# Ledger of designs, part 31: designed miniproteins, single chains, continued (4)

Each design is a single chain, and the fold is of that chain. pLDDT is the mean over its residues in the fold that is shown.

## One batch from the design tools (miniprotein)

Design m13115
Fold by ESMFold2-Fast:
Structure m13115 (fold): chain A 56 residues (1-56)
Amino acid sequence: SLEEQNRELARKAREALAAGDRETARAYYDQLIALHSDDPVIVAVGRAEMERALSA
């Protein structure tokens, strides 16, 4: 499902951040946002997660 795909991309982004790979994490967050561009809740959550994670 699209929701499962979103969770997988978010998980991969977090795993990349844990490994210190910010570029890969950003790519996964961008992919998550693009995949669900028609869902404002998912887009807002993905963007907020990306901004928070990359600012840390």
Scores: mean pLDDT 75

Design m13116
Fold by ESMFold2-Fast:
Structure m13116 (fold): chain A 67 residues (1-67)
Amino acid sequence: MSKEELKKKAEEYFKKAQEAHRAGNYPEAIVLYRKAASYYKKAGDEEGAQKAEDEMNRVALELERAG
């Protein structure tokens, strides 16, 4: 895949992760943010990867609070 295609996939997974998080599906959101971070890294977008990892960590903390 081109870097442009990898970045588009990262953005698609990031949006799906946000949708899963809004729906309260925290485990799915964590997986999708992880996929987004992976594609951002492959695309050379370090800032995008960091943003996705930060959101993944926030969702993980919310899941822990749910008990």
Scores: mean pLDDT 85

Design m13118
Fold by ESMFold2-Fast:
Structure m13118 (fold): chain A 72 residues (1-72)
Amino acid sequence: SSMEARAQAAVDDVRAEGKKALERGKKEGFEEGMRAASEVTKTASQAAAEVPEARAELLRISADVTSEIAKA
């Protein structure tokens, strides 16, 4: 349960940062959105190292955020 709670918290944190990156892209434009997406990728990679059980999900979230901004 403790490990599951930590994995869920890591996923929730990266999802929240991803939503902020998408919002920045909408308000400030593509280049600022892509800079924010790079920060999401960095955070997800660090979280994946600390919580390996959530690694695949964390990296998928960062990839999805980058993809969404790149499609705009």
Scores: mean pLDDT 83

Design m13119
Fold by ESMFold2-Fast:
Parts: sequence; C-alpha cells; structure tokens
Structure m13119 (fold): chain A 55 residues (1-55)
Amino acid sequence: SRRRQAFLAVAAKVIENGGKLSREELEEIAERYGVSVSTVSRLAREAQAILAANR
C-alpha cells in the first residue's frame, strides 16, 4: 500500500536524521507516495515514537 511505503520511507529518514524530519522531507514523501502532508506528519510522529521507545 502507498501508506505503508510512505511509512517505510519516513522511518528510514527518521533513523538517518536521529529522530527529526524537516517540513521539506515530509512534503517530498507526500508527493512521492501520493498521500497528504498531514498523513506523512502522523507517520513521522509514529516512527519517531517507535525509535525513541527502542533506543
């Protein structure tokens, strides 16, 4: 699914950046997978929470 692919892309960037994504990175992923920026923002928060919990 597009949302799952978006989540994997977000998770990879969260790991790469040490837990934070820029607005530009969120917009890039939203455009790439055809989802809204608000969807990508929610996925980024989920990925950040998972990373923080597993540190």
Scores: mean pLDDT 79

Design m13120
Fold by ESMFold2-Fast:
Structure m13120 (fold): chain A 75 residues (1-75)
Amino acid sequence: SELEELYKKMQDILSKLPDMSPQEQLQAISEFFEQLKKIDPEIYKQAEKISTHNPMLGFLYGYNQVEKKVKKEKE
């Protein structure tokens, strides 16, 4: 599913975040939000509201919500 593919991309981003420059982190987060907007607009809207304060927190919120949905799908 597109949601599971997004989740895998988010896991890849998270694993690389500690080694990324701030510019690379913002780019990865922006690309994630563009995909999330297409796949789950509800999660996107909430994550975007959080990201206006801190883009990383918005990303982590989005990741947590997508992970919960993907894990329910696999059960």
Scores: mean pLDDT 80

Design m13121
Fold by ESMFold2-Fast:
Structure m13121 (fold): chain A 55 residues (1-55)
Amino acid sequence: SEEDRIYQELLEKLRELIKEGKTGEAVKVFIENRDKLSREQRLRVALEFAELLKK
């Protein structure tokens, strides 16, 4: 679905930015795209983001 596509693209972008050490930019991208996702997808992205920051 369109939401699944956006979700996948967002996860890939966030992971790339965090890998590059651009945590602030990753947060900005998440906030800018948050309204395009379902509540469940937004929560899952937030949890993935938190896990990536631990590593």
Scores: mean pLDDT 77

Design m13122
Fold by ESMFold2-Fast:
Structure m13122 (fold): chain A 100 residues (1-100)
Amino acid sequence: MLEKLKKTAEEELRGAEEGIELAKEVKEEARKLGDEKAVEFAERGIEELEKAKELAKKALELAEKGGSVEEVKKLVREAILELASGTVNIMGAIVHLRSL
């Protein structure tokens, strides 16, 4: 179980890092176009993805130490929720930019 949770946490960490880079690019484009609403969506996305990154890192550290399976599961689940919310906000920024 811990091995599978570790792999999931590694995938969540990678997804969060990739999402943060995309969100930063979207935010910069939104600023250039003067789209304050798209900037707001991108900033929320960055904040949520940074939380996902922190939670995924904690899950990985705990799994490496052979910690509680239930605590690792909790961190992995919380990271997935933040990752999903961040992704929705990035998509919101992109959709708003495309609607100009």
Scores: mean pLDDT 87

Design m13123
Fold by ESMFold2-Fast:
Structure m13123 (fold): chain A 98 residues (1-98)
Amino acid sequence: SSKIKLTPEQEALLDEAADEIVETAERLYQEGKSPEEIREAVREKLREFAEKHGLTPEQVRLIGARAATRLQARGFPLEMARIVYEAAKEVAEELKKK
């Protein structure tokens, strides 16, 4: 988010997470996995990352936004970017209710 001040360490962590999400989504897409299977795998990966690093709901949403942008930049269909963005939004909402 343009209004959230992140430390250099937080920026690096969110970029690392976004790249892992991109790699996961790309691999599953190339394997011919369904949109729902890709969404669930991305959600699981984001939950693991959030638990390991104590991420906030906003940080999870930022990972999703960064990953979605990178997928589009790599020439993946808009549907893939949408799946990743929605998965991150869903995980962020789960963290708020915890």
Scores: mean pLDDT 84

Design m13124
Fold by ESMFold2-Fast:
Structure m13124 (fold): chain A 61 residues (1-61)
Amino acid sequence: MQALSREQMVAAVREATDGDEADVAVFERYLDLHDAGRSLSPEELAALQRALARWHAAKYG
């Protein structure tokens, strides 16, 4: 499977989080930091991990 584009990843997170714009905004910020080659803070990493856990549960639970 090819890597998802940024737009496709954001859309998938929005769908998995039932349109929670706060979780979507957190995910978009992490993509921006990743593109800039910057490290995530522990707080930003924890928020991303929570969003990904909800996405995983929605996809596979």
Scores: mean pLDDT 68

Design m13125
Fold by ESMFold2-Fast:
Structure m13125 (fold): chain A 67 residues (1-67)
Amino acid sequence: MDRPLTEEEKADLKKLVDFLVERGYITPEEAEEILKLDTVTGALSRLFAAVIDRVAEEIEKEIEKKK
């Protein structure tokens, strides 16, 4: 499903990405990219990709840092 985000969905998405940026789970640049996506599928896919990528990068960097 790929439909335009409603005003309510956009507000909720903004609150969610702002919260994730505040907690350090995603970058402000990633949040801007997510908020520029006007479709439900696009926005959620980019959001999940950013969070998963961040977790993977943190694990990988921790392993490399211990060398």
Scores: mean pLDDT 75

Design m13126
Fold by ESMFold2-Fast:
Structure m13126 (fold): chain A 62 residues (1-62)
Amino acid sequence: MRKAVLLETAGNILEAASSLDPSSLKAAVELYREAAKLFKEAGDEEAAKEAEEKAKELEEKI
């Protein structure tokens, strides 16, 4: 469960860096998708939905 939170945090950092490099944005999307998967596996549907929504927002910007 802790790993999902760490992936989400890493995604936030890469999202902040994405304005300098579009490839960082793609990496952030991937990390949020992995976080959502782990939250879903842990039964935290709310956190999983938030992570998926974040991934969608970032992917829409690329």
Scores: mean pLDDT 72

Design m13128
Fold by ESMFold2-Fast:
Structure m13128 (fold): chain A 83 residues (1-83)
Amino acid sequence: SAAKKEFEEHLKEAEEHFKKAVEAKAAGDYDTAIEHLKKAAEHLLKALEAWGKITGDEKKVEEWKKAVEEWAAAQIKALEAKK
C-alpha cells in the first residue's frame, strides 16, 4: 500500500538523520546534531501521519505527534545548553 510505503520511507529517513545527529553529538558538533535531530523529528511526524492512514486512529496519531514534538524540543534544548 502507498501509506505503508510512505511510513517505511519516512521511518528510514528518520533513522538516518538520528544516526547523523548521534555522530555529530559525539564529535562535539552540536549545531549539526540539532539540524539532524530536527529533520529526524520531521520525518518521524510524517511516518506517524502515514501510520494514521493505515490504522484510521487519528486521535492516537495526534497524541503521538505531540509526544514526538515535546521530546524533540527537550532534546534540542539540552543540545543548545551544551554550546
Scores: mean pLDDT 88

Design m13129
Fold by ESMFold2-Fast:
Structure m13129 (fold): chain A 59 residues (1-59)
Amino acid sequence: SSYAEKAVEAARKGDVAAAREALEASGDVETEMKKAIELAKEQGDSKAGAGVAAAGGGG
């Protein structure tokens, strides 16, 4: 979950590259992306959620 937190923080700052690096560092981009999106949703941060989704593969 530390990677999910880093991805959300980077995405909130608009740093999609850093968010992508955090997801890739976890070794499972799909699973960490889902965790990070849920974390952003719990925080009510739609911008961070969208940034994490973009970082995780762009669709």
Scores: mean pLDDT 80

Design m13130
Fold by ESMFold2-Fast:
Structure m13130 (fold): chain A 74 residues (1-74)
Amino acid sequence: EKEKLFEEANKKAREILAQADAEGERIVSETKDPEKAREELRRLTVQAVAEALNLIGDAIDEYLKEEKEKRRKA
């Protein structure tokens, strides 16, 4: 059931990115220094994107390992 693994990873990745977007808006609203807010937003965005990509990458790696194992067993 690999479709489920991909679906879960993509869903979590999108949620992470959506949360980062919402948090970024809050940082801009709460921070009195717009330049500092922009820097914090940038770091938050990079972190969220990296985490989302890692989730998708892990799902792809697991998918490939299972496919490889099936082919080797033939």
Scores: mean pLDDT 75

Design m13131
Fold by ESMFold2-Fast:
Structure m13131 (fold): chain A 56 residues (1-56)
Amino acid sequence: VSKEVLQEILDLIREAAKQGKMEYAKELSRIYRDALAGKITDEQAKKRIEEIKKKL
């Protein structure tokens, strides 16, 4: 996964936490770990974070 995608996920985790939406912060943290471990592609990570962005 690219550094740009990883940074976007981290920024979204902080935003979700600031809004008190801890369920989304937890999901984003899972996406971040999966991306770091190479379990998901950049495309898969982007798709998941776009869905969560709509909820923030």
Scores: mean pLDDT 81

Design m13132
Fold by ESMFold2-Fast:
Structure m13132 (fold): chain A 68 residues (1-68)
Amino acid sequence: SKKENEEIAKKIVEKLEKENNFEVLKAIKDYLEGKISEEELKKILKEKANLSDEEINALIEYIKSLLS
């Protein structure tokens, strides 16, 4: 659900901020600004954030809900 995706997304962002993972935070911002593709964001999240596929999908679904 949208609410579940929002809660997962918030937890992910909090973890990235605590870890000072500015590379991944920048990638999320660049995706929101239309500077990178969904595929490129997914690669960065998998390679640099150590997130599960379920967490990555929840984050991207939430972001897409904000862009529509």
Scores: mean pLDDT 83

Design m13133
Fold by ESMFold2-Fast:
Structure m13133 (fold): chain A 59 residues (1-59)
Amino acid sequence: MEEEAKRLAERAEGAVKAARALGHEEAQSLATQALDYAKAGDIEKAKELLDQANRLLGV
């Protein structure tokens, strides 16, 4: 995995964990999708979905 995609995947994994801990199903879904796109190398889509998840989590 490219360095940028790897960092984005790590951040998305963190967001999934945070959303799960808070019971925020919508944010968890968005963060999981961001992780999938990051692993696929779609950096722009992953960033967009991760940003949406983080907004729902208040970060």
Scores: mean pLDDT 81

Design m13134
Fold by ESMFold2-Fast:
Structure m13134 (fold): chain A 63 residues (1-63)
Amino acid sequence: MKEEYLKEGEKHEKLGEEAFKQGNYAEAVSHYKRAADYYLKAGDFESAEKARKKMVEAAQKYA
């Protein structure tokens, strides 16, 4: 289960990075938020914090 959560977190982090590069900041926010949620479920607080910071950066871009 923990391994599944880490894998889903990585997947959504990658999707968020791709959306961010394409200027789809709203989609990047959604993916980074899901990545942070999955990292929290996995107990990886460091990765969750990094994903949350990326989410905030993306949100600032589309606000």
Scores: mean pLDDT 84

Design m13135
Fold by ESMFold2-Fast:
Structure m13135 (fold): chain A 59 residues (1-59)
Amino acid sequence: MDWDSKIEEYRKKIEEDPNYYPYWTNLIDALRKAGKTKEADEVEKELKDKLSNELVYVF
């Protein structure tokens, strides 16, 4: 199954609307199905950090 096409599509969608979180979860799912577990973990951490920052999280 060609998951690389879906990964590219979701990355472009995130660039267009980075605050629409379903694109992030769809990207994570596509990466996991493609066997790119490390990249999926990295995107998941980015999403978690982004959500924390929206709650005015200060490091």
Scores: mean pLDDT 75

Design m13136
Fold by ESMFold2-Fast:
Structure m13136 (fold): chain A 70 residues (1-70)
Amino acid sequence: TEELLKKAEEYLKQGEEALKNGDIDTAARYFAKADQLAEEAIKNSTDPELRKKAEEIRQKAVELHRKAKA
């Protein structure tokens, strides 16, 4: 589960880099992957701290995805 969160964070970072470079399509794809992995982490964990971190990653991914599409 922690590895899923680390990979989700990596995808967020790659998406932010793509967004910074104006690669909107690439950024949106990375943010979607980050959201999906964070959702998997939530489903696979009963640890409140891990769930909270996963929810934060999901929220950030959704916000950045909306920003990329806007």
Scores: mean pLDDT 79

Design m13137
Fold by ESMFold2-Fast:
Structure m13137 (fold): chain A 62 residues (1-62)
Amino acid sequence: MEHLKKGAEALKAGDYDAAIAHFEKALAENPENFVAWYGLSVALEKKGDLEKAKEARAKAAA
């Protein structure tokens, strides 16, 4: 799962746009991937998009 790894690396580097793009790619391949939803929620929170972050967080918990 290359996109999960790249998303996590981008998130650690502070590249939140790249992290979002990679986690979205991971979710396109497996929409039930809770790790990708969680990573997406963190990246969105870091960008200040709190409403989208809450939606992604809810999907990670499902």
Scores: mean pLDDT 81

Design m13138
Fold by ESMFold2-Fast:
Structure m13138 (fold): chain A 66 residues (1-66)
Amino acid sequence: MEFEIKLVGDVVKAIGIVLRLIGDERVEVEKIGENTYKVTYHGDEEEARRLFEELKSEPAVEVREL
């Protein structure tokens, strides 16, 4: 599953989210803009969907499925 994350709102919370994603071996993170990252999840579709929904609930980031 691929999705885009845009950093909005609280910078400290947004950076913390990105650092957690970079630390996950199943996740590939590519910077595509100043505050925008492409995320590729290499695990199960159910786990990818759970991650997407969790991030979608975070006020510090905007997420969009690619």
Scores: mean pLDDT 80

Design m13139
Fold by ESMFold2-Fast:
Structure m13139 (fold): chain A 63 residues (1-63)
Amino acid sequence: MKEGFEKNKEKLIEEIYETILAMVDALERRMKDLPPEEIAQWRDRILSLAEKEYEKFKKELEK
């Protein structure tokens, strides 16, 4: 039971991260009309936000 709970938590974290990545991909797709340089800048910003959100969820699940 404890092992199942721990695996479930880790799987949840992974699913959250994948969801964030999917949203980042969708946003990049919407901005493809911008020059590559601008897209790269936006990608960096979006990924930074996604990582911050992921770390927040990860920390909450650690409780």
Scores: mean pLDDT 69

Design m13140
Fold by ESMFold2-Fast:
Structure m13140 (fold): chain A 63 residues (1-63)
Amino acid sequence: LTPLERRILLLLSEDPTASYAEIAERLGVSVATVRRHVARIEARGLADPEALRALAERLRAEA
């Protein structure tokens, strides 16, 4: 995962209701950039809530 993708995963793990606009504002990127990286995360099979939670917990512990 890129550093930006890791941050998107952490934010979604902390607040699953966060909009792409809110994530974009927190990361200092465009909504289009967030949407593109979310599509990449989904393509990797990381969109499953359990897999996403496990990965986010691991990233949070390392960061």
Scores: mean pLDDT 71

Design m13141
Fold by ESMFold2-Fast:
Structure m13141 (fold): chain A 83 residues (1-83)
Amino acid sequence: MSDGEKLQKANELIDEGEELAKEGRYEEALELYKKALELYREIGDKVGEARVLRKIGDVLEKQGRTAEAQKYYDEAQAILDQL
């Protein structure tokens, strides 16, 4: 799969995950976001990586998993601070 194909797939997974999260389907949303995170990391898209880490944090916070959410927020912020 090319970097362009990986980027397109990652963006599609984010859109699907956002729809699932709106429906309260948090575990399914997290699965799609984690797949998108892997793709962004493979292609070196740091902006996409930070964005999906924040989305994972938001879903974890909605589940009351505040400590786990904070780790994802901290990782996203660390990436953005390097840009």
Scores: mean pLDDT 88

Design m13142
Fold by ESMFold2-Fast:
Structure m13142 (fold): chain A 93 residues (1-93)
Amino acid sequence: SHMLEERREKIEELRKKAIEKVEETIKNKALRDDTIRRIEEATELALELEMEPETFEEVLELIIKAATSGALDMGEHLRRIEEIIEEERARQE
């Protein structure tokens, strides 16, 4: 439980830093709000799947890259996020 609490605190710290970065860098309100929602959804999933902080940080970086890149690059980043999530789901089974 102590190690799970430390992991949870690190995940929450990474979530807060990612949201702050989004608020500073994405000026379009609709895109900013959508990106923050994706970060919050990824945070819930990271806690549910007991994701390592390093893996979660990679997911957060990909979410931000997807929001700030062109359509072709966006698709690649979103595919990588899905691959990470599927790997984490498989790890629990």
Scores: mean pLDDT 84

Design m13143
Fold by ESMFold2-Fast:
Structure m13143 (fold): chain A 76 residues (1-76)
Amino acid sequence: SMEQRQRDAEEAVRTAKELIEKVKEALKNGADPSTLARLITAAYIAATAADYFGHPEAEKLREEVEKLSKEADEKL
C-alpha cells in the first residue's frame, strides 16, 4: 500500500513536470488558447494528484502551474 502510494506520487510528479514543460513550450510557440487551457488543466490535475498522494514537491508544482495559468490568461 505505501509502496503503491509512493509510486503513484512519483508518477504524478513526473507527469506534472512533463506537462509543465509542454505548457512552457506552448506559450513560447504562441499556441492557441484551447491548447494552452488543455495543457494547463492536465498539469493542474497531475500536480493535485501528487499532492493527494503526499509528494513534497506537489505544492511547488501547483504554484508553477498557477503562474503559467496567469501567463496564459494574459493571452486570452
Scores: mean pLDDT 85

Design m13145
Fold by ESMFold2-Fast:
Structure m13145 (fold): chain A 69 residues (1-69)
Amino acid sequence: SKEAEEYLKKGKELFKLNKLDEAIEYYEKAIEIDPTLKEAYEKLAEVYRRLEKDEEAEKVLEKKKKVEE
């Protein structure tokens, strides 16, 4: 989805600016629009790891694996 990819792109821009909470919102919106957008899960997990929320990062990657099944 073009819309989901646009949210993913904005999330990446926010992540580079260290706006981590906003990056999470945009990545979550990308996943909401396109649950098969694997990269959005990977980027969301990366943000959670930077926030030292490793358990949340693992849960996000588990959701990604369900989509790949």
Scores: mean pLDDT 85

Design m13146
Fold by ESMFold2-Fast:
Structure m13146 (fold): chain A 64 residues (1-64)
Amino acid sequence: MTASAEEILEEAEALAAKAKDLSEEEKNSGIQLLRQMLRSLEAAGAPAEVLARVRELLEQVEAA
């Protein structure tokens, strides 16, 4: 992974881990942030594996 994509992925994983402890409003904000991260990574041409992982984390936050 590139350093930038790795940092975003780590932040997304930390957010997903905290999602269960967040209020519904904070969780919705987190979902929007993850969607923005995914769009930014797609625009930047991030590796498909990184994009797939962020999508998985987004699904986990939505399911929490």
Scores: mean pLDDT 75

Design m13147
Fold by ESMFold2-Fast:
Structure m13147 (fold): chain A 61 residues (1-61)
Amino acid sequence: ADAALEEGERLYAEGRYEEAVARYEEALKQDPTHARARMNLAMALAALGRIEEAERALRGE
């Protein structure tokens, strides 16, 4: 979970949003209760214009 989260944060900082989404989803697969990974996933999805998916991520859906 932590390694995937850290890599996702690095990718997000680089503007690699699609790759960041994949890493955050991996972090949540390992720990579904990880609030920081869920928030970061929503931010990356929003940056990609995937607003409906970002809203669902925030709700844990």
Scores: mean pLDDT 82

Design m13148
Fold by ESMFold2-Fast:
Structure m13148 (fold): chain A 66 residues (1-66)
Amino acid sequence: MKGVKAVGASGAVGIGLEDGTVELTLPDGTVKRSVMSDAEGAYTAALAGAQLASGEPAVEVEEIEL
C-alpha cells in the first residue's frame, strides 16, 4: 500500500496511506489515528500534523510502501 511519511523537527511522525488512513505519532509517544475520505487528504493531514506538532514548517517527506 502506497503512502507518505512526514517527520517534523521535533520528532513527530505523520503517516498517510492511500486508503485514507492517517497516523500521527507525537514526540511524547502519543499516537493519534484518523481516516480521511481520500489518499490526498491523508497525505495532507500527515504533513500538516507533523508540521503542527513540531511548531515548524520544515518536515522531511518520503514515499513509503506498506
Scores: mean pLDDT 77

Design m13149
Fold by ESMFold2-Fast:
Formats: structure tokens, C-alpha cells, sequence
Structure m13149 (fold): chain A 58 residues (1-58)
């Protein structure tokens, strides 16, 4: 399970590296990165609320 601090730090890092200003895009990118690292198993959808819930519950 991913800690809340690790999740927030990874999100900030990805937003800076990819110059993402849209919070929805940042959340999608975070979900993709965590899936790639095998830390979580969630589907990246256009439903931001679904992604947020999955990240919180992971």
C-alpha cells in the first residue's frame, strides 16, 4: 500500500517534470506512473473522481 505522503510527493514531482497545470491531467499521470511501477493496479479513466478514489484506497 502506498502512503499518502509518497502519493503526494510523486504527484508533485510528475506535475513539475511534465509541466502539468491541470489537476485532472496531473492525477491521470500520477495513476499511470504508479501502475507502471507496479505499486497499484487501477484503470486510468476520464473520470477523475474514480481515479482519486482508487489512489486513496490503494
Amino acid sequence: KISEEELQELGRKLAKEKKITDSAEALKELAKELNKKGKIKIEVTDDVAEILKALRDA
Scores: mean pLDDT 66

Design m13151
Fold by ESMFold2-Fast:
Formats: structure tokens, C-alpha cells, sequence
Structure m13151 (fold): chain A 106 residues (1-106)
């Protein structure tokens, strides 16, 4: 997965953005794109925090979440870990998104 594909995957999987919304983001004003980049930096900080707690690298965390979303995890521990990470992401992102964009907090 390219860095842009990882970003788009995060937007789809963790924020619930669709292709139309991702394309709209690319055409947003520089200020709107800067705000999104700040939010993505917050996510990267969270990945770093989760990395420290789990012992997984950021790449391993993204791969685990991708495999979980695709239904390709066979190991029970990996599945439980992915579920826990995704739940934590969802909770923290819903809270931040509720403050920043009420349309996406339903």
C-alpha cells in the first residue's frame, strides 16, 4: 500500500469517508487540507501511542487493521487486538469528529 493509499484507507476505515468525500478533500481549500493534515497527525500520534502499548510497529498496526477490515485475520489474538485497537480508534475519533464536524458523529 502506498502512503496515499494508507491515508485513504484510514479515512475510509476509521472516519467512514467514501470515495466522493476523499476526492472532495483533494479539491478543498489549502486551509481545509491543513486542518485535515493536523487531524491525521493526531491519528499518527495515536498510532505511536498504540505502538508503545502493544509493541507493534505503526506498519504492523495498519496491516492488522486492514486485515481485520478485510476479514482475513485467522489468529484469535490478532483478531481481539485488532478489535480493541479499532474500538479505541472509533471512540477517540468519534469524540474529535463530533467537535470538528457534527455531520459525521451519527
Amino acid sequence: MTPEEKRDWLLRTLFGYNDEEIEAIRNMSPESQAALNRLLNTYLEMVERISRETGLSPEEIFELLRLYDEGKIEDERDRELAERIRELWSELMREELEKANEEYNK
Scores: mean pLDDT 69

Design m13152
Fold by ESMFold2-Fast:
Structure m13152 (fold): chain A 73 residues (1-73)
Amino acid sequence: SSMVEQARRQSQEVARRAVREALEQGLSPEEALLIGIRRGSEVAQRLTADLPPTVRHQIINAAARAARETVEE
């Protein structure tokens, strides 16, 4: 449980941070979103290597949603 929660939190935080940094650097919202999705997905995959595929996909999707929500704000 705690490992799944930690992986989700870290993946979402990396996605959000990547979007914010890209926007602060003057990149477009579309570019920022793609960077956030990529960075969040990379972290999610690394942290969930030993977890079931269903859980991995849920965390990857959560990171992608966090990136999209951040770029829309």
Scores: mean pLDDT 87

Design m13153
Fold by ESMFold2-Fast:
Structure m13153 (fold): chain A 104 residues (1-104)
Amino acid sequence: DELVKVLEEILKKAGVSLSDLNKVLQELNPNLFSESMSLEELAERLKTMDPATAVALLAYAIKKILGEETPSLYELLDLAIREDFEAIDPELAELLEKLYRLLS
């Protein structure tokens, strides 16, 4: 599954665990996300969303976990809609674009 591979690459490059990502995603949308999701389950949940929303949520969660100065979810969503992945995260830009294309 190409989407699962891209998610694994994003997590590895960001230095973020799936467990920590799942906790933040559940906090943002408990009706869609769970702390106990596998990568395969996370991929299926992201497929139910608009691609820009999926990219924005992942970027927001990763930045929050890393303790970075995090743009609002609204700002990240606007950047994702405009396909400005470098402005979202220059290190993850290529992987976030690949994720966006796989969800489109």
Scores: mean pLDDT 86

